# Designs tried in a protein design run: designed miniproteins, single chains, continued (4). Part 2

Each design is a single chain, and the fold is of that chain. pLDDT is the mean over its residues in the fold that is shown.

## One batch from the design tools (miniprotein)

Design m12036
Fold by ESMFold2-Fast:
Structure m12036 (fold): chain A 82 residues (1-82)
Amino acid sequence: MEAEEVIRELAEKAREATKEIVEAVLKGDFETAKKKEEELLEAVREAIERYPEHAEEIRRAAVTAAREAISPEEAEKLEKVL
C-alpha cells in the first residue's frame, strides 16, 4: 500500500518534471532543464532506497510516465534544439 502510493506519486512527479524539462530545453533554458532532471533522478533514487524490493517497478513507472508526458511532436522539437 505505502509503496504503491510512493510509486504513484513518483510517476506524477516524472510527468510534471518531464514537461518542465521539455519546456526549458525548447526555450534554451538548459540550466533549469538540468536542475529538473537532477531533481527527478534524486526522487527515483530515494524511492528505490526506501523500497528496494520494488526497484524495477519504480524505474518502469518513472520511465513510462516520462515517456507518456512527451508527445511525438515534442520529441521532434527536442531533436531540432539538442
Scores: mean pLDDT 77

Design m12037
Fold by ESMFold2-Fast:
Structure m12037 (fold): chain A 100 residues (1-100)
Amino acid sequence: SDLGLQLARDATIEVLRRAGLPEDEARALADAAPSPEEAIAAVRRAGGSGASDMLVGTHAHALRVAEDLVAAGRQFLDPRTMLSAAMMRSLADIEDGTLL
C-alpha cells in the first residue's frame, strides 16, 4: 500500500535533513531515487568526498538505523505488517533529532 512507501520516504527525508540538507532539497533527492536506500547512499558519498568524516563517520549510526527502517518499511506494503512498534519507535527517535 501507499503507506509503506510514504514511511520509507519520510525516513530518507529525515536522514537527509539530519545531515544538514534543506527540506526541499531532501525531498527532491528522495523523490529522484528509485529507492530510499539509494538516496541514503548518495548522502554518504557526498559527505565522504572532500570532508574526511562528517557524514559517513559521525552520522553512521543514524544512517544504519534509517537503512534498517527502510528495509523493514518495505514490509508495510501489506497493512498486516504495520504491527511492528519497534520500527515506528525508531522512526520517531530520528524525527525528534530534527524537531528541536
Scores: mean pLDDT 50

Design m12038
Fold by ESMFold2-Fast:
Structure m12038 (fold): chain A 69 residues (1-69)
Amino acid sequence: MKSVIEASTEELAEAARELERAAGVGISTPSVEVGDGIGRIALAAKEAGIEEHVEEAVERALLLIEDAL
């Protein structure tokens, strides 16, 4: 079984990937609202000390939003 920290990392990474998909596919989704969601996930990961584990998914989602701007 994965540790509690690894499980939390997977949940945060999964949420970030869902926002990434919404930003890439759901062009009608407001970029500000998607950005706020990703920002909250990044802050939660940073507070838990696991930011590096979800960094790639968060960065990809942010890049999709920036490219849409």
Scores: mean pLDDT 54

Design m12039
Fold by ESMFold2-Fast:
Structure m12039 (fold): chain A 67 residues (1-67)
Amino acid sequence: MTPEQLGRGKVLGLSSMLQSLVVAGGPPKDLYNVAEAALSLADVYPEVREEALKVAERARREAERRE
């Protein structure tokens, strides 16, 4: 399994978790946790850095909008 495949799978998992939290009205702290996890993925998997950073930014903005 390539680093790109592993990174993409992890980003998709975080994106799915973010969408579920947004739909369910999850607390801001959980959204900030998703943002931190996505930032960590951007550092570990440069092949998916752009996608990971987009997830992090969206999660942070959703958290700020709620609180």
Scores: mean pLDDT 82

Design m12040
Fold by ESMFold2-Fast:
Formats: sequence, C-alpha cells, structure tokens
Structure m12040 (fold): chain A 72 residues (1-72)
Amino acid sequence: MSLDDKINYMSDIVKKMYDSGKKMTPQQKKDFDSKYPGITTDIYTNKDFQKKVSDKAGVPVSFIDDMIDQVV
C-alpha cells in the first residue's frame, strides 16, 4: 500500500476527530490497524509520517500525540 494512501486515510480520520473534539477509542485503534497494519504505531513513533498527516489534516501534532496516548 502506498504511503500517500496511508496519509490520506489517517488525515481524514484525524481531521474528523479534531473537528468533533473526540479522542481515538481502543476499538477505533484496532479498526485503523486492521485497515493499514501498524498505522497507529507509525503515527505515534514515525515523526515524518505524523508531520505529513498533521500538515494534510490541518491538525496540530500535539493533538495527534494526545489522541494516540490516551488509548495506550
């Protein structure tokens, strides 16, 4: 699967969560990892991927970190 597909997928999710004020649930984390294996790990640990998702979604990196950390 292309990196661009992963960025687009996660950017849409992050933007919707940011706009709704909701954080990622453990079930949603499982669903996202099922669609793209390791995507929730990548957005947490791969700073380049995280930055690209942040830039595409228009959402701050700090929100993305908080969104992931609350389900660990």
Scores: mean pLDDT 76

Design m12041
Fold by ESMFold2-Fast:
Structure m12041 (fold): chain A 68 residues (1-68)
Amino acid sequence: PDLTVDQLRALKIVGEALHDNIDKTPEEILAEALKRVDEAEKAGLISPEARDYARQVAERIAANLKAA
């Protein structure tokens, strides 16, 4: 499956939020990741489609961390 440059940019934002908050709860990590991708879309740095994709990935990561 091919990721767009826009989706890769959005995923980088999610990854940075995870790295910066690695010692936090899954809920706090998710909240920060969602906040950062929403702010990036609002600033015109990523598309709404890339934001939505990155939000789904962040939610999946948080769910997996919670299940561990």
Scores: mean pLDDT 84

Design m12042
Fold by ESMFold2-Fast:
Structure m12042 (fold): chain A 68 residues (1-68)
Amino acid sequence: SDKLVSTLEAAQVIMALMREGRISLDQALKILNELSKYDTVTVSQVVQLALKNGVSKEVAEELARRLE
């Protein structure tokens, strides 16, 4: 999906997945640091950032679902 989301919305979902133990603190910090460079991102961009930072495909798909 090419849906645009605010980086704040994307950050909130990343932080939620980190609190749930599905993304590590290190992974979350690296993703959030990259997201901080933008005001808006596509769901696909957030998913690709998560995958690049070692987040599993299953968790990246859950991230996409929560942002849809």
Scores: mean pLDDT 88

Design m12043
Fold by ESMFold2-Fast:
Structure m12043 (fold): chain A 80 residues (1-80)
Amino acid sequence: MEAERQARLEQLIAQTESALQQGQAAEAAGDLQAAIAHYQEARRLLEQLRTLAPESQLGGIEGAIKALDERIARLQAQLA
């Protein structure tokens, strides 16, 4: 039970990191639409991570979600 939860937590962290790196690479290349898509995936993964994380980590995860929401909004404004 705990080992399965820990493995899922580690997998979600790795997937979130991958999505963020893909978003950053797309943004650096000027592909704002691809960057938004990758950042939206990272945000979705962070929401899942919130359901598994201990209370001590929730503030950090919520902060990361807020930062991504602000970044996505900024990129969307550039496309409008």
Scores: mean pLDDT 85

Design m12044
Fold by ESMFold2-Fast:
Structure m12044 (fold): chain A 62 residues (1-62)
Amino acid sequence: DLSLEEMRRLFDVSLEAHSDLPQEVLNGLTELFNRMLEQRLSDDEAVEAVREWGEELRRQRE
């Protein structure tokens, strides 16, 4: 299981890997992650939020 801080580092790396995405999408992901940190979500809640956003993004791209 990943800690919230480890997830943040992985999120940053993943965001860089998708730097070809529109700036609006990248901003949305960044705001989502900042909101998760601000709301002090549990590790499980943070994982779900990121996964849900990632699935939606992938679906929109298909």
Scores: mean pLDDT 66

Design m12045
Fold by ESMFold2-Fast:
Structure m12045 (fold): chain A 105 residues (1-105)
Amino acid sequence: SIIEQADEILDKVEKAKISSGAKYSLGRIASHIYIYCRQTKDEAQCNEDLNALSTALNLAEKGNSNTKNRLDKGLFDADILIIQGKPKKAIKKLKDLVNDIVSET
């Protein structure tokens, strides 16, 4: 189920060998995706957001230094949006960031 996919991604974030900041930001974004996915019937949107999160995690673990630096900055900016009570904007920022990095690398 989509909930099992979200739980798996949260577990992968916790176990990932990435910066503490990236772990925190990805974990928080993942939690917000999980919450709205439980409440919506838009499985396509949920799958898109979970795939962006998986891609971000993979880039944080295996990307080159430039990719990791861009991701750390983008994840920090997304986390600020969550603190401001704007989780939907944070998720969009993550998706835009992932798409930009993937299109350039």
Scores: mean pLDDT 79

Design m12046
Fold by ESMFold2-Fast:
Structure m12046 (fold): chain A 94 residues (1-94)
Amino acid sequence: SKEEAIEEIKKLAEEILKIMEENNVSNIDEIKKLLEEALKAAEEGRYGEALSLLVETMGLIDQAIKEQNISKEVADKLFELYTKMLELLEELKK
């Protein structure tokens, strides 16, 4: 259901933020704000806007990984979770 997909997206976002906090990612507050705005847009049926916000957030995560020399293992896990979140949002858009 749409409600189950949104709940899964929220859980993925929470896991991403937890991993970033545990790895002392410097731009976490900005990423959290954009993720919260994306989740609100998704809950309101604005899936295109939510997707755009998630793409912007991915850019910030990639920047933090490069600038803070985050390990490949942590980076791979973040992108895996992020990809799952994007795929769920694309299914909601259909």
Scores: mean pLDDT 84

Design m12047
Fold by ESMFold2-Fast:
Structure m12047 (fold): chain A 63 residues (1-63)
Amino acid sequence: GAREALAAAFAATGRATLSREEATRLLAEHAGGGPAHVDEALRLSGRATLTGGDLGAALESLR
């Protein structure tokens, strides 16, 4: 599913966190999300970059 594809794509980057631009690209490519979903996850976390958990939260906001 989209969650598994997104998690695999995140792992493939080899990074602990992603920039807003990188996270937006992955979410759009694998789950059909947009920058608003990434921005909300960043707002809720208070961080400047996204962890795998933050990206998962952005995906859940699409449902």
Scores: mean pLDDT 79

Design m12048
Fold by ESMFold2-Fast:
Structure m12048 (fold): chain A 71 residues (1-71)
Amino acid sequence: DEEAIKKIAELLESYGVEGEKLAKGTVELAKLMGPEVAAQYLKRELIEMGVEEEKAEEIAKKVLEILKEAE
């Protein structure tokens, strides 16, 4: 859990996004609803925060991979 949060936060920070809270929320959502739903939620949140749609999709895809590895 902590490892997945850290990896996602570091990924978000590499795109200039403050990611600790968002990473934690995404991992918690993945536990409740599954990794695909969590990745879709993250994409929506990134767009709301001003991240370009194409970048948000790229980030969400990478996060989905991290979440699937954490199973």
Scores: mean pLDDT 80

Design m12049
Fold by ESMFold2-Fast:
Structure m12049 (fold): chain A 89 residues (1-89)
Amino acid sequence: SKTTELYIKNLENNIELLEKAPLSQVKTQLEAAVSLMESASKQFPELKPITEKIKELLKKLTDDPENAEKIVKEVIEELEKAIEILKKA
């Protein structure tokens, strides 16, 4: 569907931005990822567990900023899982 294709494109764009983000912009990009995933989960309830995981990772970034690189990698992995679910929907 057009809705599925739009969410996939937006998720792929968010992954690219996270991969290229300087440390000072990582929190802003993760907040954007959370907003996108919350929107997607309203249309595709099967994405809710991934949305909750990414929200937990954003909170962990605030608590452990020294682990930002590891947290970004985990967020990207979760966003890639969301894309795979949407491709099969």
Scores: mean pLDDT 86

Design m12050
Fold by ESMFold2-Fast:
Structure m12050 (fold): chain A 72 residues (1-72)
Amino acid sequence: MIEEAVKKVLENKQPVEITFNGIKVKVELDENDTVIVTPLEDVSKLTTEQLRQLADLVGEIREAYAKLKKEK
């Protein structure tokens, strides 16, 4: 799921929304093709567990991006 979302962002260069463990995030590329992950919820209202899950999700997105960004 995460790799598929990152792949769609790389292919279409349009923002993709992912919902993971009830946390909705927006994944997009900036002008330098750098992946940006933006929480679509007020982060201050997330539980400690949800904040940890968000951090893990960002890490997984970053790793998937690095893997998929490589020219085959």
Scores: mean pLDDT 75

Design m12051
Fold by ESMFold2-Fast:
Structure m12051 (fold): chain A 67 residues (1-67)
Amino acid sequence: SAQALDELVRALFSGDVERAKEALRRLGIDVPDDATLEEIKEKVSELLSEWFREAMDRAFARLEAQR
């Protein structure tokens, strides 16, 4: 959910690694208990890139389909 992503961002800014892991798991992403902050950052960057690209792609496809 988009709300869970917002919670993840807040946890990262607070430096709360445990909350960040919990947020990722709620998003359906498998994160080990011993995941480091760097590994969490990598997963977040990958997710944001994919979701942003898909969101933009869908938005532009919709605009072009409208004529």
Scores: mean pLDDT 74

Design m12052
Fold by ESMFold2-Fast:
Structure m12052 (fold): chain A 94 residues (1-94)
Amino acid sequence: SPEIERKLEEILEAYYEALESEDKVSALTAANILTVGEIQQLLLEGKISKEQADKIAEVFTKYSKEIQELMDKGEEEKAREVAEKMIEEMKKIL
């Protein structure tokens, strides 16, 4: 779906902005809120199934934790790679 692809691109861009932010905690929190909100909206509008939403929530929980841990260590390049992997795993579900 072009709409779903665009939402995933917007999510990835938010994580890229968080990596470059001086306020990484606020920016990462905003990217995480955007991700949850976009997936919840797709589920509420019937554009994805509950099974797809549950799988995406599992992917999000795993990778968002890894991104946070890498950012806390200053490993921005690895955090970027993990954000990209998260989006690719979400694409496989959607």
Scores: mean pLDDT 87

Design m12053
Fold by ESMFold2-Fast:
Structure m12053 (fold): chain A 92 residues (1-92)
Amino acid sequence: EEDEKELAEGKRFVDELAALLILTKKYIPDPERQKAVAERILQELKSRIDEYVKKGKKDLALELARYGAEQFKDIDPELAKEMEKIAKELEK
């Protein structure tokens, strides 16, 4: 399915950003720089979710937001919480 392929691509994007944040936290011990990377990741994820919503694919947007919340929960709890808020807004 086209939507299944698009969601799989979105999930791969989340996985790549999660890996980037893990590496950032491992090799860049500066909390302000770590926060800046996490904030940029959140913006990129919001942008992709907004594109799904714009295309009328709210179900894919919701699934991607939930996947992001799950993937980031152990890496960055604040980022995971923001993704969970996005998911809750999409349920309305």
Scores: mean pLDDT 85

Design m12054
Fold by ESMFold2-Fast:
Structure m12054 (fold): chain A 95 residues (1-95)
Amino acid sequence: SMLRRRIEEQLQSTDVRKLVDAYLEAIKLNDFELAIRALDRLAELYAKDPRVLGEVLNYINKNPEYVEILKKATKSSNPVIANTSYFLLSMIGEE
């Protein structure tokens, strides 16, 4: 898939926004392995700079489509995806 290749390229980035794009696009494709790889990359950046979390939250909050993806993802059969999506929504104040 061309979309999967784009996500793989985004995973090589240190740009927080590209990694968030990779995570949410992987969720849309139900590719939980790619989504978890994007989360691991974001977690690595967060461990080095806690400001990364604020950048993730601000970027998602400015994109209503991303908020809707996360709302649906809270019902995911994958508990890592479901729990992470719930956590992110709770941090941006979404009901």
Scores: mean pLDDT 85

Design m12055
Fold by ESMFold2-Fast:
Structure m12055 (fold): chain A 82 residues (1-82)
Amino acid sequence: NLFKGSMAYSREQYEEAYEYYTKADKQRPSATVKIGLGRALQKLGQNDKAIHYYQQARDMARKGGLKKVEKLAQENIEKVKS
């Protein structure tokens, strides 16, 4: 489902991307899946929900020591707020 979400997103199928990322999140939550959810929601104009998922991704990445993913999540938060 993470792969299918990424494929849908790359094809600009943002509703389908959100559905696949939601299924991935229910099956196995990860910082990467939370970023996928945030990006899909941002494209759908749901900026507040996108920020919420980016914050979850940042927190998960921070706890896991995933410095690159933590930075990516923080950059996405700043872009939505700008």
Scores: mean pLDDT 87

Design m12056
Fold by ESMFold2-Fast:
Structure m12056 (fold): chain A 100 residues (1-100)
Amino acid sequence: SFEEIKKLIIEEIKRHIEAIKNDPRMPKEVQEKVVEALEEAIEKIEKAETLEELEKVIRELQERLAEIARESGDPLTERRLEALIELLEKMLELARKLMS
């Protein structure tokens, strides 16, 4: 069950990586930073053995995405990354409910 939850989160993150890579509106330097952060998060999620470790990885990813958004100075990038941060929060809430 926990392994299936991790798999669903990883598959969703992979879909966002592909969407970001194919978004012509996002500056290439910002795309590369976001993709790197998401790919590193996937590796850490795969290694997570507890819900607490998973939550820590997702929180660190959310903080890194927020920093990239702020440093970009681009309102469209900020809105897009804020939406992704909110989606990650919803996925974490769902993971908690499924493991209760």
Scores: mean pLDDT 87

Design m12057
Fold by ESMFold2-Fast:
Structure m12057 (fold): chain A 90 residues (1-90)
Amino acid sequence: NALDDIIDDARGIKEAVERLKAGENPVEASARIVGHILRIIGALLDLNDEELLKLVQEYISKLFQALDAGNYEEALKIVDELIEELEKRK
């Protein structure tokens, strides 16, 4: 289902951020983060859930701020919090 797909993509973002933190292939890791975000957006459009859309938009915004600052520990915390919030909605 679309919610499970969003959760799987959020886990994919976490793996990519962990690779960035480790200094592993930053271009590929960054591309994977973008790819997962685009898939999340597609799934959100299918769900038509206004509260879920606002929740995910807030977390993605915080994630980009942390990544732009090079704060990968904060980025991982944000992704973990997003995954926890999404799991609560199952």
Scores: mean pLDDT 86

Design m12058
Fold by ESMFold2-Fast:
Structure m12058 (fold): chain A 65 residues (1-65)
Amino acid sequence: SSQQQAEQQADEILEQAKQALKNKDSQTLYQQGQRLRELAPQVVGGSEGLQAQADRLIAQAQKQE
């Protein structure tokens, strides 16, 4: 289902964002935050939480640059 695909993609994005944070890779962190923000509306019951996480990742990336 589209919901399961969205959840899987969100998990993948969060893993890549975690690696980017560890490596201080602001560009990758920003890109993953953007992807998560775009995906968040497709995750029922988790949308607001994922949007908040995406906003934090984007803010973190911008503060690093």
Scores: mean pLDDT 80

Design m12059
Fold by ESMFold2-Fast:
Structure m12059 (fold): chain A 65 residues (1-65)
Amino acid sequence: DKKKRQVTLTAVTAGSEALMNGQTFDEAVQKAREAAIKKGKELGVSQKDIDQAIQTAKDALQKTM
């Protein structure tokens, strides 16, 4: 649970930083995906939970538009 939350937070942070740096939404989503995969593997989170964290990050980034 806490590890899954950390993966989601890491993904949202990476995507938000990309948007703040003037990157497109698609580029921000790609950065969020890369961050989620890296952090999820580091913490031993399942691929299913990593995929869910990526979707949550996409939804969060979309709401900032």
Scores: mean pLDDT 82

Design m12060
Fold by ESMFold2-Fast:
Structure m12060 (fold): chain A 93 residues (1-93)
Amino acid sequence: SESAYRLLLEFLRAVRDATPEQAERIIKLVEELAKNAPEAVKFIRDMVREALAGDSDEAVERAARKGTEYLLKMSGEERNEVFRALSAALAEL
């Protein structure tokens, strides 16, 4: 879904452009909001790590595409929890 890709891309760019303190706060908020989907939280952490390991927007875009593919394999309930958590976290920025 293009909507899923855009949401992940916006989230990863926000985390990349944030201070370390802001990034940790955002990640913690996502964990609290998606507590019923611990595998989704782990996935988000892995995706953030991959995006931050690269020094380019292309690395962030690759992480977002990979993340979108993984989300499409999740149950609808887990996917909705992730979307809700990411949207809420972005609204706090």
Scores: mean pLDDT 75

Design m12061
Fold by ESMFold2-Fast:
Structure m12061 (fold): chain A 63 residues (1-63)
Amino acid sequence: MKRLIQASPSLGGSIADALRFSGVPVSEEDAREVLESLPQGSLVDLDKVMDEAARLGRRRQEE
């Protein structure tokens, strides 16, 4: 079953914290950027948001 959340920039910190707890280096700004790219207030798949934030965080480590 998919875990759905309403897309909101205020979730950026929570998503960043969850990914950091899992050992993925993601900033709140990275998570917020992903959330801001989605239709605000729409239901989105949490796992997909976390995957995109993790990719952005990994990309920044390569810079």
Scores: mean pLDDT 74

Design m12062
Fold by ESMFold2-Fast:
Structure m12062 (fold): chain A 120 residues (1-120)
Amino acid sequence: SEAEIFAEFQEAVENNDKEKAIELAFEVGYLLARRALETPHVTREEAIRAGVAVVADLAKALLEKGMEEAAAQLIAGFILALEEIAGVKEEEIARMLREAGVPEELIEKALELARKIKKE
């Protein structure tokens, strides 16, 4: 279940299990975007903005723990989900992440990862 994936990811991050955090991060990012888009009684724009805030805060927390690869995977999953489910353009997602305080190097790495996964 989604709750089990989030719980396993949180445990991996708390235990500094970098390999497990990397393994789960992409799916967590994807699920965070899907959950945001499924939020009732808000506009699509409000839902996307809320999702960006959540994923940006989580990515920054991962960076503070030295989990740069997990942070990149998390953002990549989030980007891919917004593109596939909501048709949000890559440039718009990158702009929102930048405005939310995600470092440019992390955004660039996450975009590269999302593009590679989309081709596979």
Scores: mean pLDDT 87

Design m12063
Fold by ESMFold2-Fast:
Structure m12063 (fold): chain A 60 residues (1-60)
Amino acid sequence: SPKEIGRKEIEAAIRAMQETGERVKKLEAEGIEPSGLEIVREFTERFQELLEKLRRELEE
């Protein structure tokens, strides 16, 4: 169903955001600070929050 497909895609997007966050942490631990890393981190956190909100709305 469209709702089931949407939920699965949102869950996949949340996982992708979590993976991006782990990559950012790994770069920070390695002492690598590429330009825009702070912006990427802020974007990733905000986008994950929005996806989690949307996922909850689909679960009702």
Scores: mean pLDDT 74

Design m12064
Fold by ESMFold2-Fast:
Structure m12064 (fold): chain A 55 residues (1-55)
Amino acid sequence: MTPDQLKAHMVANKASNKAYEEALKKGESEEKAQQISSEEGKKAYLDTMEKLRKS
């Protein structure tokens, strides 16, 4: 795993956890919160990798 991939994973984990907590706070089910969390994590990973690649 490259240092850039590790950094992107860390950013994705933070985004995923935050999205999960926010979804639960808004009254979403645990299943829906997990789905939202997964999608936000994937987006954050790809966005971070794209920024690192262009630098």
Scores: mean pLDDT 81

Design m12065
Fold by ESMFold2-Fast:
Structure m12065 (fold): chain A 72 residues (1-72)
Amino acid sequence: TVEKTKKKAEEVAKKLEEKGDLEGAENARFVAEALPDHPQLGPAVEEVYKLVEEGDFKSASFAVRAIADSLS
C-alpha cells in the first residue's frame, strides 16, 4: 500500500541521516510526503529501499534525489 511505501521512504531517510547524508535524508522525507499524491512513485521507492538494504547508500542517495527532482 502507499502507506507501507511511505514508511519505507521514511526508513530510507533515517538510514541516510545515520550515514551523515542530510540532503539524501531530506529528499527521502520529501518523497515520503509526496507519495499519497504520487502513488506511481511506489516502485522507485521500493528500489531505493533495496539499495539501502544492500548498503549502497551512494546509489540510494542518487536515486532518491532523482525522484525528488521529478517532483520539483
Scores: mean pLDDT 84

Design m12066
Fold by ESMFold2-Fast:
Structure m12066 (fold): chain A 89 residues (1-89)
Amino acid sequence: REEVIEKLRQLLAETKDPTMSIEEFKKKLLEALGLTHPAEQKNFFSFYKNLFNVSDEEAWKYFLGIKGDAKTVDVKPAIERLIEEIRRR
């Protein structure tokens, strides 16, 4: 848990842009978490799918706090939300 939080803080420190595309953020986040294999990514999101009863795409948007047809992610609040969610678990 602490290791994951530190990796997320490192990602935030390395990111100069306040916003980025959803796909770019997904890639950077999954790389930071060490989830580079498609099967690992699927298993990671299966927990959120079952918890929130949503599709893979919806679970990903929910996990990042993305609404509707948004094409970009606000990096700082998204990472801070993820850190808080991990602390609650």
Scores: mean pLDDT 65

Design m12067
Fold by ESMFold2-Fast:
Structure m12067 (fold): chain A 84 residues (1-84)
Amino acid sequence: MAVVEEWKAKGVSVEELEEKAREAWEALPEEKQEEYRKLIEDAINKENLEEVEEKVRKLEETASPLELLAFQKMGLELAREAEA
């Protein structure tokens, strides 16, 4: 959260932010990518919403700012795919 606000204060472009999020996602271990993907899929399908909220909250407390950014980017991408 603090790092995201710091980036907004620096006037980082949306395109640059998306590029950094993509790099952060690719840097994650495959196992962690699958874990995040499953959390997002459960949220999109509105399954286990209480567990999803609790796991996301724990993730926000324990994840690095780059991991959190990668998770949010993947969430938006999967939500868009579900709409299509």
Scores: mean pLDDT 68

Design m12068
Fold by ESMFold2-Fast:
Structure m12068 (fold): chain A 76 residues (1-76)
Amino acid sequence: SEEEAATFALLQEVLQLVRELMEMARTKDPETQQRVLELIREAQAALDAARANPETRRATVEEVLARLKAAMEELR
């Protein structure tokens, strides 16, 4: 469906941001690296929980995406 396709596109964006955050974190101090890893784990947990609730799944993916974008700006 169109909604499923849109949600999949957002998930691809999340995966891209996770890769970019990990790459940026490689040059940062250990404390910052740990914070990035914790953020990624929290994002994974939220997405896993959203799998059980289709009604809120897209909204949860959008929230995760916004959080990852905010973290990327903080690391710049």
Scores: mean pLDDT 82

Design m12069
Fold by ESMFold2-Fast:
Structure m12069 (fold): chain A 92 residues (1-92)
Amino acid sequence: GKIEAAGPGKARVTGLNGPVEKGDGLVLRDANGEVLAGGAVVEGGETEAVVKILGLSRPLEVGEKVTAVVLGGDGAVRAEAEAVVESEIEAG
């Protein structure tokens, strides 16, 4: 999958392995499993989502591999994507 800027403080995540809904939680992790950001799904989809990014621990670099983990309201993993950063991602 890919992660790309979708407006101020938002990103589009593609390559999700399951459907996600508006209001689902988001965690971004780096290649070592370190948490980079939290967030929330603002637009759900079957294989992609638009997410709001909160509190980036560091800038994300173009070409970097991240794991997007989407969590349901109960905290259970709903879907995941391994994604390549395609543009500069900013927290909102």
Scores: mean pLDDT 84

Design m12070
Fold by ESMFold2-Fast:
Structure m12070 (fold): chain A 85 residues (1-85)
Amino acid sequence: DEKLLEIAKKAVIQSAKSYGLSFSDKELNDVSQKIADEAQKNPRGLAADAFRDLGYAEELSGREQVITLAKLQVSVELGVIKAPP
């Protein structure tokens, strides 16, 4: 539980930096908690959601793209998907 939150938070921070974005502490905690909760309940659903969102990446905000990449990274860490390209 706490380990999943730590993994999610790290993934969000790293993804945000790659996009040149900064999240407030509240946004970072809220997003990371949501990813961690979904990963615990349905890790396959987390991966499927992220792949679906990648198909519509052009319609996503920069923040939503960061979240999508963080979901993929968490899915890789949990062994649900192979490492992305």
Scores: mean pLDDT 79

